# Ledger of designs, part 93: designed miniproteins, single chains

Each design is a single chain, and the fold is of that chain. pLDDT is the mean over its residues in the fold that is shown.

## One batch from the design tools (miniprotein)

Design m3229
Fold by ESMFold2-Fast:
Structure m3229 (fold): chain A 92 residues (1-92)
Amino acid sequence: NPAAEKIIEKAEEIIEKWKNDPNRTPAQQAVLDLILELLKNADEEERLVLYALIVTRYHMENGEDNLTPEEKEELSRYLRLGQRTVLPPIPL
């Protein structure tokens, strides 16, 4: 699924940005460390949900809207699957 592949690529790029950002607070770094641990232990579906949450939060914080309609639909699908998965309210 090309839309799913693009969501994964975007999430991985965002994670790499966060890992290499020297301006992150200790609280933001703790949230990232938690997300990385969750990804390490997640199955394929759980990983897609976590990636979708990462992309969504990054877009909300940075005002970026570079998603196609197909990617946006796929993102919404994964977010619906992960209704019980909540990222901490601290900015990432």
Scores: mean pLDDT 71

Design m3230
Fold by ESMFold2-Fast:
Structure m3230 (fold): chain A 87 residues (1-87)
Amino acid sequence: MEPLSVEELRELAEKEAEKLKLSEEDVETIMNLLDAVENKDYEAFEKYERKALGRILEALAAGDHERAAALIRLMSLAGKRARALEE
């Protein structure tokens, strides 16, 4: 399966936010992660990946498995795109 573009990932994040009523901070964290991927800013990527992981753990602790799954999926797809841009 071909990795999604950063633009496609932004659209997916907006769609998941609408469907699952993700918080503004969840969406901002994922959008900042995607900005880091597009800009090849590894330091920013690591920072926002860590922040996204924190939000996933918070969702799991709250029993919100759908929110956690969506954040995990978006983070995984962002990582796949980052690797594709490296070669």
Scores: mean pLDDT 79

Design m3231
Fold by ESMFold2-Fast:
Structure m3231 (fold): chain A 94 residues (1-94)
Amino acid sequence: SMEKLLEALKKTLEIYEETRKRYDEEVEFLIELLKLYIEYLESDKEKQLELLKEIFQKIVDYLMTVEGVPEEEARERATKTVMSLFNVDAKEIE
């Protein structure tokens, strides 16, 4: 029926709008994360420790809010990401 076709098209439009929103949220997250990483590299040791906490929380919030990951899993994944990022940097200077 025409009514069923219109319903299917409206639902498809909602999916496309949600997909676009998710893409914009991902790009915004990456921009914010990169800005924090640049600030980290330009900062002293005390400020670097504070920024590490902010970077960690940013990753946790993204995983929970955008990716729908449960808090415990988001925290574990964020910890591994932060450790991997800074361990790679430490290894590169050896």
Scores: mean pLDDT 76

Design m3232
Fold by ESMFold2-Fast:
Structure m3232 (fold): chain A 74 residues (1-74)
Amino acid sequence: MSKEELIEEALAELDAWLAAHPDATLGQLMQRVAEIVQRLKEKYPDISDEEFKEIALKVARRAVAWHDARQAAA
């Protein structure tokens, strides 16, 4: 599986969780991001630390952007 495919898998899991938790706090979002990344590490242990850092950063940025957009709309 490529880094792009792993990012898509992680973002799909995050998006599904966000749809179920529209009032999620930043802390809950970051906890969920950590859980998603940890599961990917367990599923794909041969992927490099550098690739996982990129995946984690991409997923975290998506979560923060979602939270910021929701706060800006308030």
Scores: mean pLDDT 80

Design m3233
Fold by ESMFold2-Fast:
Structure m3233 (fold): chain A 80 residues (1-80)
Amino acid sequence: AKEIADKVGDELIEEAKKVENEKVREQLIALGLAIKQAETVEGIISGLETAIEEFEKDKEVPKEVIEKLKELLEEVKKEL
């Protein structure tokens, strides 16, 4: 879990650096840091699924960001 949490969290923080929208960037960084604190694979999955639902409701979030979150979610689900 820790290795996956660190990998996913770091990927989200790196993705945030590409985002011009300050609010979305801050949300991605916060999500990445929260994911790095997850102790279970289920915790990582829950965090990503919640973020995807929230971001899909916000038209200011680039589709590429949502696609990246969905990609990471699929990778994590393979670890169950």
Scores: mean pLDDT 81

Design m3234
Fold by ESMFold2-Fast:
Structure m3234 (fold): chain A 75 residues (1-75)
Amino acid sequence: ATPAVEAAKGVLGNAASYLRQNQPEKAAKILITFLQGQSPEQRQALSQDQGLQNNLAQLKKTAPVQAAQIEQLLA
C-alpha cells in the first residue's frame, strides 16, 4: 500500500465508526480535512482504497453534499 493509504486507515476507521453511530457530518468532516492535507497524487491513490469507497457509498445516502466534496477532492 502507498504511505497515504496506510496513514488513511485510522481516519477511514474513525469515519466508519461515526457512520455506524449515525453521525455522517462528523465522518465527512474528518475525511475532507484529511484529504485536503494530502497531495494530488496521494488523493488519486486514495481514490482506489476500498475503505474510502465504502465510506463514500454510505455518505452518498446520508450526506450527499459532503460526499460530492470528497469526490471533487479525489478528481
Scores: mean pLDDT 80

Design m3235
Fold by ESMFold2-Fast:
Structure m3235 (fold): chain A 68 residues (1-68)
Amino acid sequence: MEERKKRYVERAKAYLRAAGVTSEEAFEKIENLSVEDVEELAESMERVAEASESLKEKYEKQLKEAEE
């Protein structure tokens, strides 16, 4: 997987984990999206997270964990 796609996939997964989603099917669907689709999804998720301090904090923690 290209680094660009991998970063957006990890961001989308981090958002789902922050929202309490642990479904293998949900993560697999994100991994199978095109780079353009997963980029749009990740950016949309980040906008939603910014509207909620609680979700933003959880999302940022998941992103840091995903970098390892």
Scores: mean pLDDT 74

Design m3236
Fold by ESMFold2-Fast:
Structure m3236 (fold): chain A 72 residues (1-72)
Amino acid sequence: SERPAELSEEVREAIREEARRMFTHIDAPVSELVGAVLRLIGDALNTPGISPEQVRALAREIEAELEKKAAE
């Protein structure tokens, strides 16, 4: 069986909170919000030793990309 990447409890909580914020605070289509959350999870899983602060920084970068797309 493929072993899932290990995320700390604090990192998982940070991802959950940032996902919740995206759905409540960003005016974007649900499909784009889902894509943003999946990207955040993927980036976290691909970053060994990621901290909750780094998760929040990644979420802000993803939010900036969503805003750029909305400004097109």
Scores: mean pLDDT 76

Design m3237
Fold by ESMFold2-Fast:
Structure m3237 (fold): chain A 61 residues (1-61)
Amino acid sequence: SMALLEERLAELREAIARFEAEIGEELHPISLLFASLMPGSLEKRREAARRVDETIEEIEK
């Protein structure tokens, strides 16, 4: 249902915002989303987010 989709999207946005606050870095939302889905420690996820962010920046040039 649409209500369920809206609820899940809100939860996802909150998770991304919390992760961004936790790492203390301004990264592309896609980078944060990718890293939030990765298993492992906060440090590994932060490193993954940075790598994705760098790739996005290269593509956007």
Scores: mean pLDDT 72

Design m3238
Fold by ESMFold2-Fast:
Structure m3238 (fold): chain A 69 residues (1-69)
Amino acid sequence: SLAEATERAAKEAEEKGITSPDELFRLQLKARAELGVLTEEQIDALAKTLNLSPEDVEELRKAYEKAKK
């Protein structure tokens, strides 16, 4: 769920001492992909916003596909 993804991201941020909004947002994206709540359309939009490499985009897509299966 989105709530679970948000909690997971917040926990990781606290463990690593991450306080910047941008880094918190990136952690939320990873948690959402891992939990299967991040759509393919959102991955494409976020790749442009966060200036992700093609390799990072492919990694998010693979996480999404694994969660969907």
Scores: mean pLDDT 73

Design m3239
Fold by ESMFold2-Fast:
Structure m3239 (fold): chain A 99 residues (1-99)
Amino acid sequence: SLPPEFQEFLDKLAEKLRKENLTDEEVKEIISYLDQLKAIAESLPEVTDPAAREKLKAFLQAVLEKLREIKSDPNFKKLPEEVQKALDELIETLEKALA
């Protein structure tokens, strides 16, 4: 399962897709969380314990599925370009990490 703080963040991001404007502070917060998720995905090859690796893969798969839902939302293109780019880069990173 996704940690509660990341699940709450992703749920809030999905809700924000229904709103026209994000503040600079909200954009910065979103990018910070996406960067944290990207770092976690990039660390997957360093996880040598098979049980820990499989748990992390399951977590990252859940994140990838949620991000794909966000990207498929009609309001995704209304998000600031930097947020759209960060989401696309994270999806690509997750797809490569889970391949």
Scores: mean pLDDT 78

Design m3240
Fold by ESMFold2-Fast:
Structure m3240 (fold): chain A 71 residues (1-71)
Amino acid sequence: SLREEFARAVTRLAKGLLDGGVSNDVVTELVTAIARGDEERTQKLLEQNSDKVTPESRKEAERALEYRRRL
């Protein structure tokens, strides 16, 4: 289901961010912003942590936002 695809993308994003050294607090803020469909906040948080965000994690964030728009 679309909701399951969204949950998987968010889970992969959170894991990738933590593995990259992003703090738990920032990961929680990012996941919350994505869950609320707050694309502006999501992009700002990714930009502020760009040194710790891999291209793979950026792709998962984009995927999660795409699924969220369709929910």
Scores: mean pLDDT 88

Design m3241
Fold by ESMFold2-Fast:
Parts: structure tokens; C-alpha cells; sequence
Structure m3241 (fold): chain A 76 residues (1-76)
């Protein structure tokens, strides 16, 4: 179901953000790639354009969060 895929994607974004904060950039990028696959599956399973747009927005926000954590880790 779309909700299950979305929840898994959001879980992976949290893990990617933590990996980035720990300085494990390779792991952060790996987890971000896994999250993207789950976001794409959630969009595919979503029944309405409104639901697809909400999932897309959350995916973009999650990707920005991980990217920000990576840049902060590089600056430290």
C-alpha cells in the first residue's frame, strides 16, 4: 500500500540524516537512494493526483534534509 511505502521511505530518510551527521556520507547516500525507491513505489501506488503530489513534496523535503546534513558534516 502507498502508506506503507511512504512510511518506509520516511524511516530511511531519518536513518540517512543520522548517517550523514555521523560523517558516513556513503551510507547516507545509499539510504537516500533506498528512500527514493520507496517514494517512487508510493507515488505509483497512490490513487489520486493530490496524494501523488503530497508524497512527491515529502520526498523533496526529505532529500533536502539529507543534503543539508551532508553539507553540515563536510563543514565540520
Amino acid sequence: MAKEKLEKAEELIKEATEAARQGDIDRALELLGEADRYYQEAIRLAKTDEEKMKILQRGVEGGKEVARAIEEAKAA
Scores: mean pLDDT 84

Design m3242
Fold by ESMFold2-Fast:
Structure m3242 (fold): chain A 100 residues (1-100)
Amino acid sequence: SLEEQKERARRGLALLERLYAVAEPHMSPEERAEMRRLLAELKRLVEELEGAKTQEEADRINRRMDEVVRRLMNLINRVAARDPAVAAEVQAIMDEAAAE
């Protein structure tokens, strides 16, 4: 349903914000700038989805969100790949989210 999609989008944004919080101290200034840009874009897309009245509108927004989420996860995974402490914290957050 549209309401379930909106709830998943809100939870996904919250999860990515948590992942950013643990990765941020280990990121370069350029990686932090790109991460903040992508998170701001994701926040706008989640807000757009809140206003969606039809499944067609939701599908269009979800396709755009999927691309932004992919880019965000690629940045997080790059940091985790070079830092075992970040990898452990990211995995713990992802495991917690999967158990919900």
Scores: mean pLDDT 88

Design m3243
Fold by ESMFold2-Fast:
Structure m3243 (fold): chain A 87 residues (1-87)
Amino acid sequence: AIGHPLPATQLVHQKLDAVLLAHQAQTFACIPICENLYALVLFAAGADTATVCQLAGATAAAILLAKDLSGGLTAVLSAFLCHPELA
């Protein structure tokens, strides 16, 4: 195509960096779900449930732009946080 959308990986990094900065979150882990699917789990030391939900929501929104990651992340976030907006 003539136009190039920003790479999904770059968008995920940009959104994660912004969320980490805003909430002083410390790290994330990449968990394989199946052959081509990964999920990111965000960790923030001393964070309450609301902060964790915000971090997970931002990550889900970013990774919905990455075709191979969107379903796996939604499943993990829904199971892990019981968040109705992500189910």
Scores: mean pLDDT 42

Design m3244
Fold by ESMFold2-Fast:
Structure m3244 (fold): chain A 111 residues (1-111)
Amino acid sequence: SMEEIKKKIIELFKKALELVDRLETLARQHAPDLVPEIRRVKELIEQAIKAVENGDFEKTKELLLEILREVSRLRDRFDAAVTDPAVRQEMDRLLGEITRLLVEALELIDK
């Protein structure tokens, strides 16, 4: 049902927000210049949750594609900025997990 799809997408976005908060904590210590870009991703996910709540799946898809572009750009910038291998590995893990959740949300909309 549409309500079940909405609930699943919102749950995926809430999990992504939790991971973005963890990424922000690491960025504050290791790449503080990237904190504004992480906060932008968080804001876009919050906008996507509102779009889903309003049943606006076209807007949700547009926001998801923008978020995925921003997450990809963040990955490249972290790879350039962070020299500690353990911190880089954890940031790459978080970004990969965020990407997987967002792609799953996109797949649910396209069904």
Scores: mean pLDDT 89

Design m3245
Fold by ESMFold2-Fast:
Structure m3245 (fold): chain A 77 residues (1-77)
Amino acid sequence: SEAEELIREFGRRAGLGESVTDALIAGYRAGASEEQIIRAAGAALGLPQEQIDEAVEIAREKGLEAALEYLLELALK
């Protein structure tokens, strides 16, 4: 699915290990919402709660891809 491909590419670009990326995809397959996936991804990156909350708002307004791009920008600083 498009969402699984976005999560895999995010994990690769953010430097997350395959086990973490696989866990995010397993969550998505189990029916986790985009907001839940973004919260899990932000937590895996060790981001502060305020930045995770910002990413969730981006997911609500613009969808999963935009929220993952935001998390990626934060991870690469």
Scores: mean pLDDT 87

Design m3246
Fold by ESMFold2-Fast:
Structure m3246 (fold): chain A 91 residues (1-91)
Amino acid sequence: MEEERRRREEEELEEKIREAGRLRLIAGAALAIRRLGMAPEEVIRELVEAGVPRELAEEIVREALGLDDEEVERLIREADRIAEEVRRRRE
């Protein structure tokens, strides 16, 4: 019973870390395209070189292209909130 509870807590923590990372990648891709003038294909290449699977990199860039500046700032704030929650749960 205790092992099942620990596994759920670890899975929940890992899911939160993964989601925060995903939100940061989407925000970073949007900033690279909008403020640095990078082509979407260049951002996909950089994400793949950084170890992101190609299918996920393409999905991240597609989401980034649909965001305005206000939505990008919201994603950054949400990712920071998740990171703070993870930090609090880790003691």
Scores: mean pLDDT 76

Design m3247
Fold by ESMFold2-Fast:
Structure m3247 (fold): chain A 100 residues (1-100)
Amino acid sequence: SLENLSLEELKNRVISAIRSTKAFIDEVLAKYPDLPEEVKKKMEETKEELDKLEKQAREAKTLEEAIKIYNEMLELIKETFESMPESVEAARIARELMKK
């Protein structure tokens, strides 16, 4: 489905997803100021890597480059959130709510 998008449409989608993810991290950090320091550090590092990916997405010249950046973004988000106890707790709560 990504291959059916124009380069500009895919770039805009990737940039939008990155911005939404950074906003979500900011909300989590604001709402839970007592998070362990290692968790906060991991989230800040993720924001820095997302900033780099946003720059790369803006500079992408081909559909292949944009798809690669999109996949790198997804992998970064997955690794960051799955590695944290907070992410596991949030996922468990979401699953409990869905069964009702």
Scores: mean pLDDT 73

Design m3248
Fold by ESMFold2-Fast:
Structure m3248 (fold): chain A 85 residues (1-85)
Amino acid sequence: AEDALRALPPEVQQLILEAVAAVGARYAGEDYSEELAIRALREIAEEMRRLGVPREVIQTVLRAAAEEAREAGDERLAEEAERLI
């Protein structure tokens, strides 16, 4: 997951972080749940598209998210990430 993100140009990594930060701010103060994580992932994908992140980069990020979700045991989150590819 992290290795895939490191291969991206710094400017693209910054846009991804901006998308994640913007969506994260919407859920500030809410208790973590897998359902919240699934909603946040969908909104992050939408935000990345709005910021002009290339489709192939969004697919790479979503694959990385799916792998991290599986490592954490969050199978529903992993399935949603794969569905968004």
Scores: mean pLDDT 78

Design m3249
Fold by ESMFold2-Fast:
Structure m3249 (fold): chain A 84 residues (1-84)
Amino acid sequence: SKYDELLEQMEKNLNDKEKFEKIARQFADLLYQDFAAGRISLEELSEIVEKLADIVKKASPEVQAIAGEILQELGERLAELLLS
């Protein structure tokens, strides 16, 4: 899947903050678009995010920090969507 491709690219960049951030933002945008369009369920969204978390837990502190920020931003966007 496109998610598995992006997760693999992120896993290859766990010590490169700039490359990781670029890929992670693409990943978050894709998740938002697919969920908003009804192409993935909340369960599928949760499973995909859990895969990202498993990759990120072994990353550098700088990469962990930016991943956390991107996930917080995604969560806020999803909350706004669900409340509208």
Scores: mean pLDDT 86

Design m3250
Fold by ESMFold2-Fast:
Structure m3250 (fold): chain A 57 residues (1-57)
Amino acid sequence: SAALEAEKQRAIANAERAQKEYGIPQEELDRIKALIEAGDLEAAERLGVRLVIEKQE
């Protein structure tokens, strides 16, 4: 659906911004993108949030 496609695009953009800001490893970014492509946006968001918090420690 168009709504799901827009949410996937937003999630990818957010993950790429987090990688630039917090230095998330490419392997972890690839995992986040795989979850987004699978349609599991909630799991992708939770992983991204966890990685950002861990990098701020």
Scores: mean pLDDT 78

Design m3251
Fold by ESMFold2-Fast:
Structure m3251 (fold): chain A 100 residues (1-100)
Amino acid sequence: SAALRALEAALALLAKPRPTEEELRRVEVGIAVFRALVDQNAASFSAEQLAELRALLEELGRLSREMMRAHKAGDWERLRALAARMAELLRRIVAILEES
């Protein structure tokens, strides 16, 4: 699906040692698009799945803002740590989508 393809693209970008600002912006846009798709397809999820997806999306938004700040500061060590955390949350979202 388009949602899974977008998540896979985001995971590939986050695996790069030094993503560009444009690549980080693409991840941020992808998260916003995915949030809209979850809201549009809320009836396809259990109440528990929907609550978990919304919590994960809120945390992804926070991490995305922190990653942009780390990038602007040139803090590549912090950026890698934040990217690894974001990848963990994205893999959990993929698992929920594959279970539904």
Scores: mean pLDDT 83

Design m3252
Fold by ESMFold2-Fast:
Structure m3252 (fold): chain A 67 residues (1-67)
Amino acid sequence: MYPLPTAGMSRDQVLRAAAALSLVLRDEGREDEIDDVVRQAAEATGLSVEEARRRISALVAEMEAAL
């Protein structure tokens, strides 16, 4: 499990960190750990896992489009 850095971060910063980490985990073939990252982001932000997943997926798509 990769620990998501959340200390001292705003909600937006946590979600963006989770999105960036999700891209790294996909590149490393560690997709199973993405669900854990989404859960950690949801807990840190007070969002539901479903809402956190939607927001993180949107940010991942945004980051991929910028590459």
Scores: mean pLDDT 78

Design m3253
Fold by ESMFold2-Fast:
Structure m3253 (fold): chain A 61 residues (1-61)
Amino acid sequence: MMEKAVERIRELIERGNLETARVYAASWLTATRQDKSMPEEEREKAIERLEELLDEIEERE
């Protein structure tokens, strides 16, 4: 459930748990990139959202 993962990462960012948010987002990004069973369009959107979250975390560090 990508939506739940994104919501969790966003909550961690808002709470200032940037290190935990980064690790969680990076793990989901790696898993999503390696998931060949996921439709390409869904995978690309998920990767884009996770990369956006990682960029936001980087800006706040």
Scores: mean pLDDT 80

Design m3254
Fold by ESMFold2-Fast:
Structure m3254 (fold): chain A 95 residues (1-95)
Amino acid sequence: MLEEVRRFLAEQRPAALAAIEELAAKYSPDEAARQRLLAELTQQLEDLEAGLLLEVLKEEKKKTKEVTKEEEELMKELEPKAERAREYNRKIQAE
């Protein structure tokens, strides 16, 4: 199940990155601004992907009630990225 979600995200990533690159090129006044916007949007994409993977992993583990050390370490790695994704959503809702 988790691997199916990873595969889905991997298949969608090239299109998402192409869209990010196009937006960065279109809305940046200079090369330095384009590089900053590209980096920021790419980081946001990675954080959103991590948030989805964390939710899927947590839901799967609720059913098994067993967590391996590797899965626990992965969840700890994904949590900071998922929190940043939640922060992006909060800022959008505040507008």
Scores: mean pLDDT 76

Design m3255
Fold by ESMFold2-Fast:
Structure m3255 (fold): chain A 80 residues (1-80)
Amino acid sequence: MELLEKVIEVLKETKAKSKDEKTKEFLDLLIKGIEAVKAGDKKKAAELAKKIEELAKENENNEEFKKEAKELDEKILELA
């Protein structure tokens, strides 16, 4: 539970500092997805997971998106 809250905080901070609108949208969906999982709302979590996958696929060639995603991975790894 505590770890998921720390992940949400990192996602919120990354979203606030992001300059790419698609990255901000992706991070917002991730935050909502984790919050849905914490709430036990499996249907909402599944719907958000699908939207996250679709947005990531649409932005696979977006260099700003890829750069910020890599920075996010490094921050999440620091929490582990």
Scores: mean pLDDT 75

Design m3256
Fold by ESMFold2-Fast:
Order: C-alpha cells, then sequence, then structure tokens
Structure m3256 (fold): chain A 83 residues (1-83)
C-alpha cells in the first residue's frame, strides 16, 4: 500500500513539474507579444495585432495544458489520500 501511495505522489509531482514548464513557456510567449506591441510602429498595425494575437493564443493554449496537468496531479493526490 505505501509503495502505491508513493508512486501516485511521485506521478503527481511529475505532472506539476510539466505544468510549471508550460507556465514558463506561456510567460515567454507573452513576453514576445509585449515586444511586438513595443515595435508596432515598425510594421503595419494590422500585422502587429495579428502577431500579438497569435502569441496570446499560443500562451492561452500553454496555460490550458498547464491547468490540465495540475488538475490530473490533484486527482492523483486525492486518490493517494483515499488509500
Amino acid sequence: MDEVIAALKKKADELFAKAETLRQSAAGLLAAKDEVEKKSSDIPKDLAQELADAYDAAAQHAQRNADAYEEKGKELLAKAKEL
């Protein structure tokens, strides 16, 4: 039983680590969006908006994936508490 609980906790930690990596990726994408917005005078306004929207969409995708990994990690911790 203790080995099963330990395995579930270890897997939860791995899922939380993957979520953190995805959140760091999202932060990098939002930083790229900010750089496009700062340089908007160097390119057509419509193109700057399209690029900013693309970076934001990619960041939102990474955040949704991070949320999914965190929820699955929480489910494993809840199962470990039931054992």
Scores: mean pLDDT 86

Design m3257
Fold by ESMFold2-Fast:
Structure m3257 (fold): chain A 69 residues (1-69)
Amino acid sequence: MLALAVDPNGELGLLDTDSEVLTFADGKQAKVEVVEEEGDVLVARLLEDVETSKGLIKKGDLILAFRLR
């Protein structure tokens, strides 16, 4: 997994795989689609634009995420 390629704004998120909603560190949420999975580490594609404290993440961008427990 290439963290720089899947995390364009330095964002990491917690992903609820049941609802496919990713929560960023600042509390913003976005709908995502899981594209790769390795245990509790996920690569998710954004299904919508989201603006976080670190900047805009575009629909279609890949984000590194951890499974919400």
Scores: mean pLDDT 70

Design m3258
Fold by ESMFold2-Fast:
Structure m3258 (fold): chain A 82 residues (1-82)
Amino acid sequence: MSKNDIIATVATAVKNIALMLGVSAATADAIATQVKNGLLNATSAAEVKTIATTAALNAGLSAATANEIATAAANVYSKLMA
């Protein structure tokens, strides 16, 4: 799987989880875009979790919602890198 395929899959997962948690489509897209840009330099699931948490918090989401999105992003990344 290419790096671009991994980034796209993780960004899509972030958007879908945000939408499931009641985040607006515009905010979910903004978070997914920030995660996609951050993942260009990410090399571990821990970095993915930090990037997704930061993106969600910057978008004004609660720490609890940010943690759910970030955990999902890190899990998807780990599964794709296995």
Scores: mean pLDDT 83

Design m3259
Fold by ESMFold2-Fast:
Structure m3259 (fold): chain A 89 residues (1-89)
Amino acid sequence: SVAAAREQLEGQAQAVLDKVAQGDYSPADKMIADLRQFAASIPDPALKAQLEAAVDAFEAKVKAGDLDGARKALKEIVDLVVEAVARQL
């Protein structure tokens, strides 16, 4: 279900943020790569562009050490991924 997908993605996003806060950027780098590959598969050009922009924002905030900005970008990423998954159901 869409609700179950959201809960799983929110858990994964929090785990990535926890690792970034600990100085471990490997989970964030992997998530960025996976999300860019997923965005490339989205048929809706507006949703694809929004997800790509949110991923770029997340990467920029992580590189800047802005954990609050990174958290906000990940929340937007979760919302956009859940919407893309819901459109396939």
Scores: mean pLDDT 84

Design m3260
Fold by ESMFold2-Fast:
Structure m3260 (fold): chain A 88 residues (1-88)
Amino acid sequence: SEEELSETERFLMTVAAGGLAHLVRQGTPDEEVLALFEAQLPRIRELAERINRELTDEEKEELIEAMKPLKDKPVGELLEEAERLIRK
């Protein structure tokens, strides 16, 4: 459902926000942080749709757990890892 998709999107956004907060703390310029986030936004949405379509609730929880250690990674690397985990 749209509600489940929004919940998955919210999770991915939260993880991405953690990585962005880390970059801000390291002194990365705000404009660069925003540009990196905006560039990944369509990919985050596509990944959320795929997760909701292809994964069971149990598999979604496993993905969430696997993604927790990656919260400090750049958004692009984080999304690549999530995509890799879904394809297996």
Scores: mean pLDDT 66

Design m3261
Fold by ESMFold2-Fast:
Structure m3261 (fold): chain A 73 residues (1-73)
Amino acid sequence: HHMEELKRRMAEIAKELGDVALKAMDEATPEQARRFARMAGAAYVTAYKIEGKSQEEIDEARKKAEEHYRKKL
């Protein structure tokens, strides 16, 4: 149904936002990288909540953004 298609689209857009934010971190200063890491984490968490992922999967999405930030430092 239409609502399920919209949810799928929202999750895909959120993941794309996360991916773009992670790419921005590669070119960023340490201060900017922290900001982009938060954006990426929030985007992935939003996508996973829409998809009904477990808390463990959501925690891994957060760790992914944190690990990219740590790499920048």
Scores: mean pLDDT 78

Design m3262
Fold by ESMFold2-Fast:
Structure m3262 (fold): chain A 62 residues (1-62)
Amino acid sequence: SVEEKYQKIAKIASERIAQAEEDIKAGKLKKSDISVVVRGEDGVIIAEIKIGDETIVIKEKV
């Protein structure tokens, strides 16, 4: 279901943000360097998770 796919994306985003917390504590990242954008395009859910210079793209077909 769409809800299950959003939950999966939310879990991945949360885990990646938690990993980035160590870099925040070390002063290598600021909370403002983290962004999560989720959108739907042509029956696909696209999530872009930015952590500093890293960008993680997740695509889930609905």
Scores: mean pLDDT 79

Design m3263
Fold by ESMFold2-Fast:
Structure m3263 (fold): chain A 91 residues (1-91)
Amino acid sequence: SRRRRELEEGLERARREVEEGIRRRGEEEGRKVAEELYEKYKEEYSREELEKKGIEEGRKRGIEEIERELEEGVREVDEAVRRVSERRLEE
């Protein structure tokens, strides 16, 4: 039915938006950390060593941010599902 298709399309769109948001925040955090390391240590390390350290630390921080946002997203989904269930039991 049209309503079933609209629901499926809506859920798929919502999933894509959440995934894109999590990915973007991880990328932003990783980039920020890499830039901070580059600026702080640019006179202490060679360009090649600094680039390697920036990539390693930026990757680590970006992954940590993605994991944190994913855990938060799962909690929000669980809460939303609980609210729907509670509403249906009251009505």
Scores: mean pLDDT 69

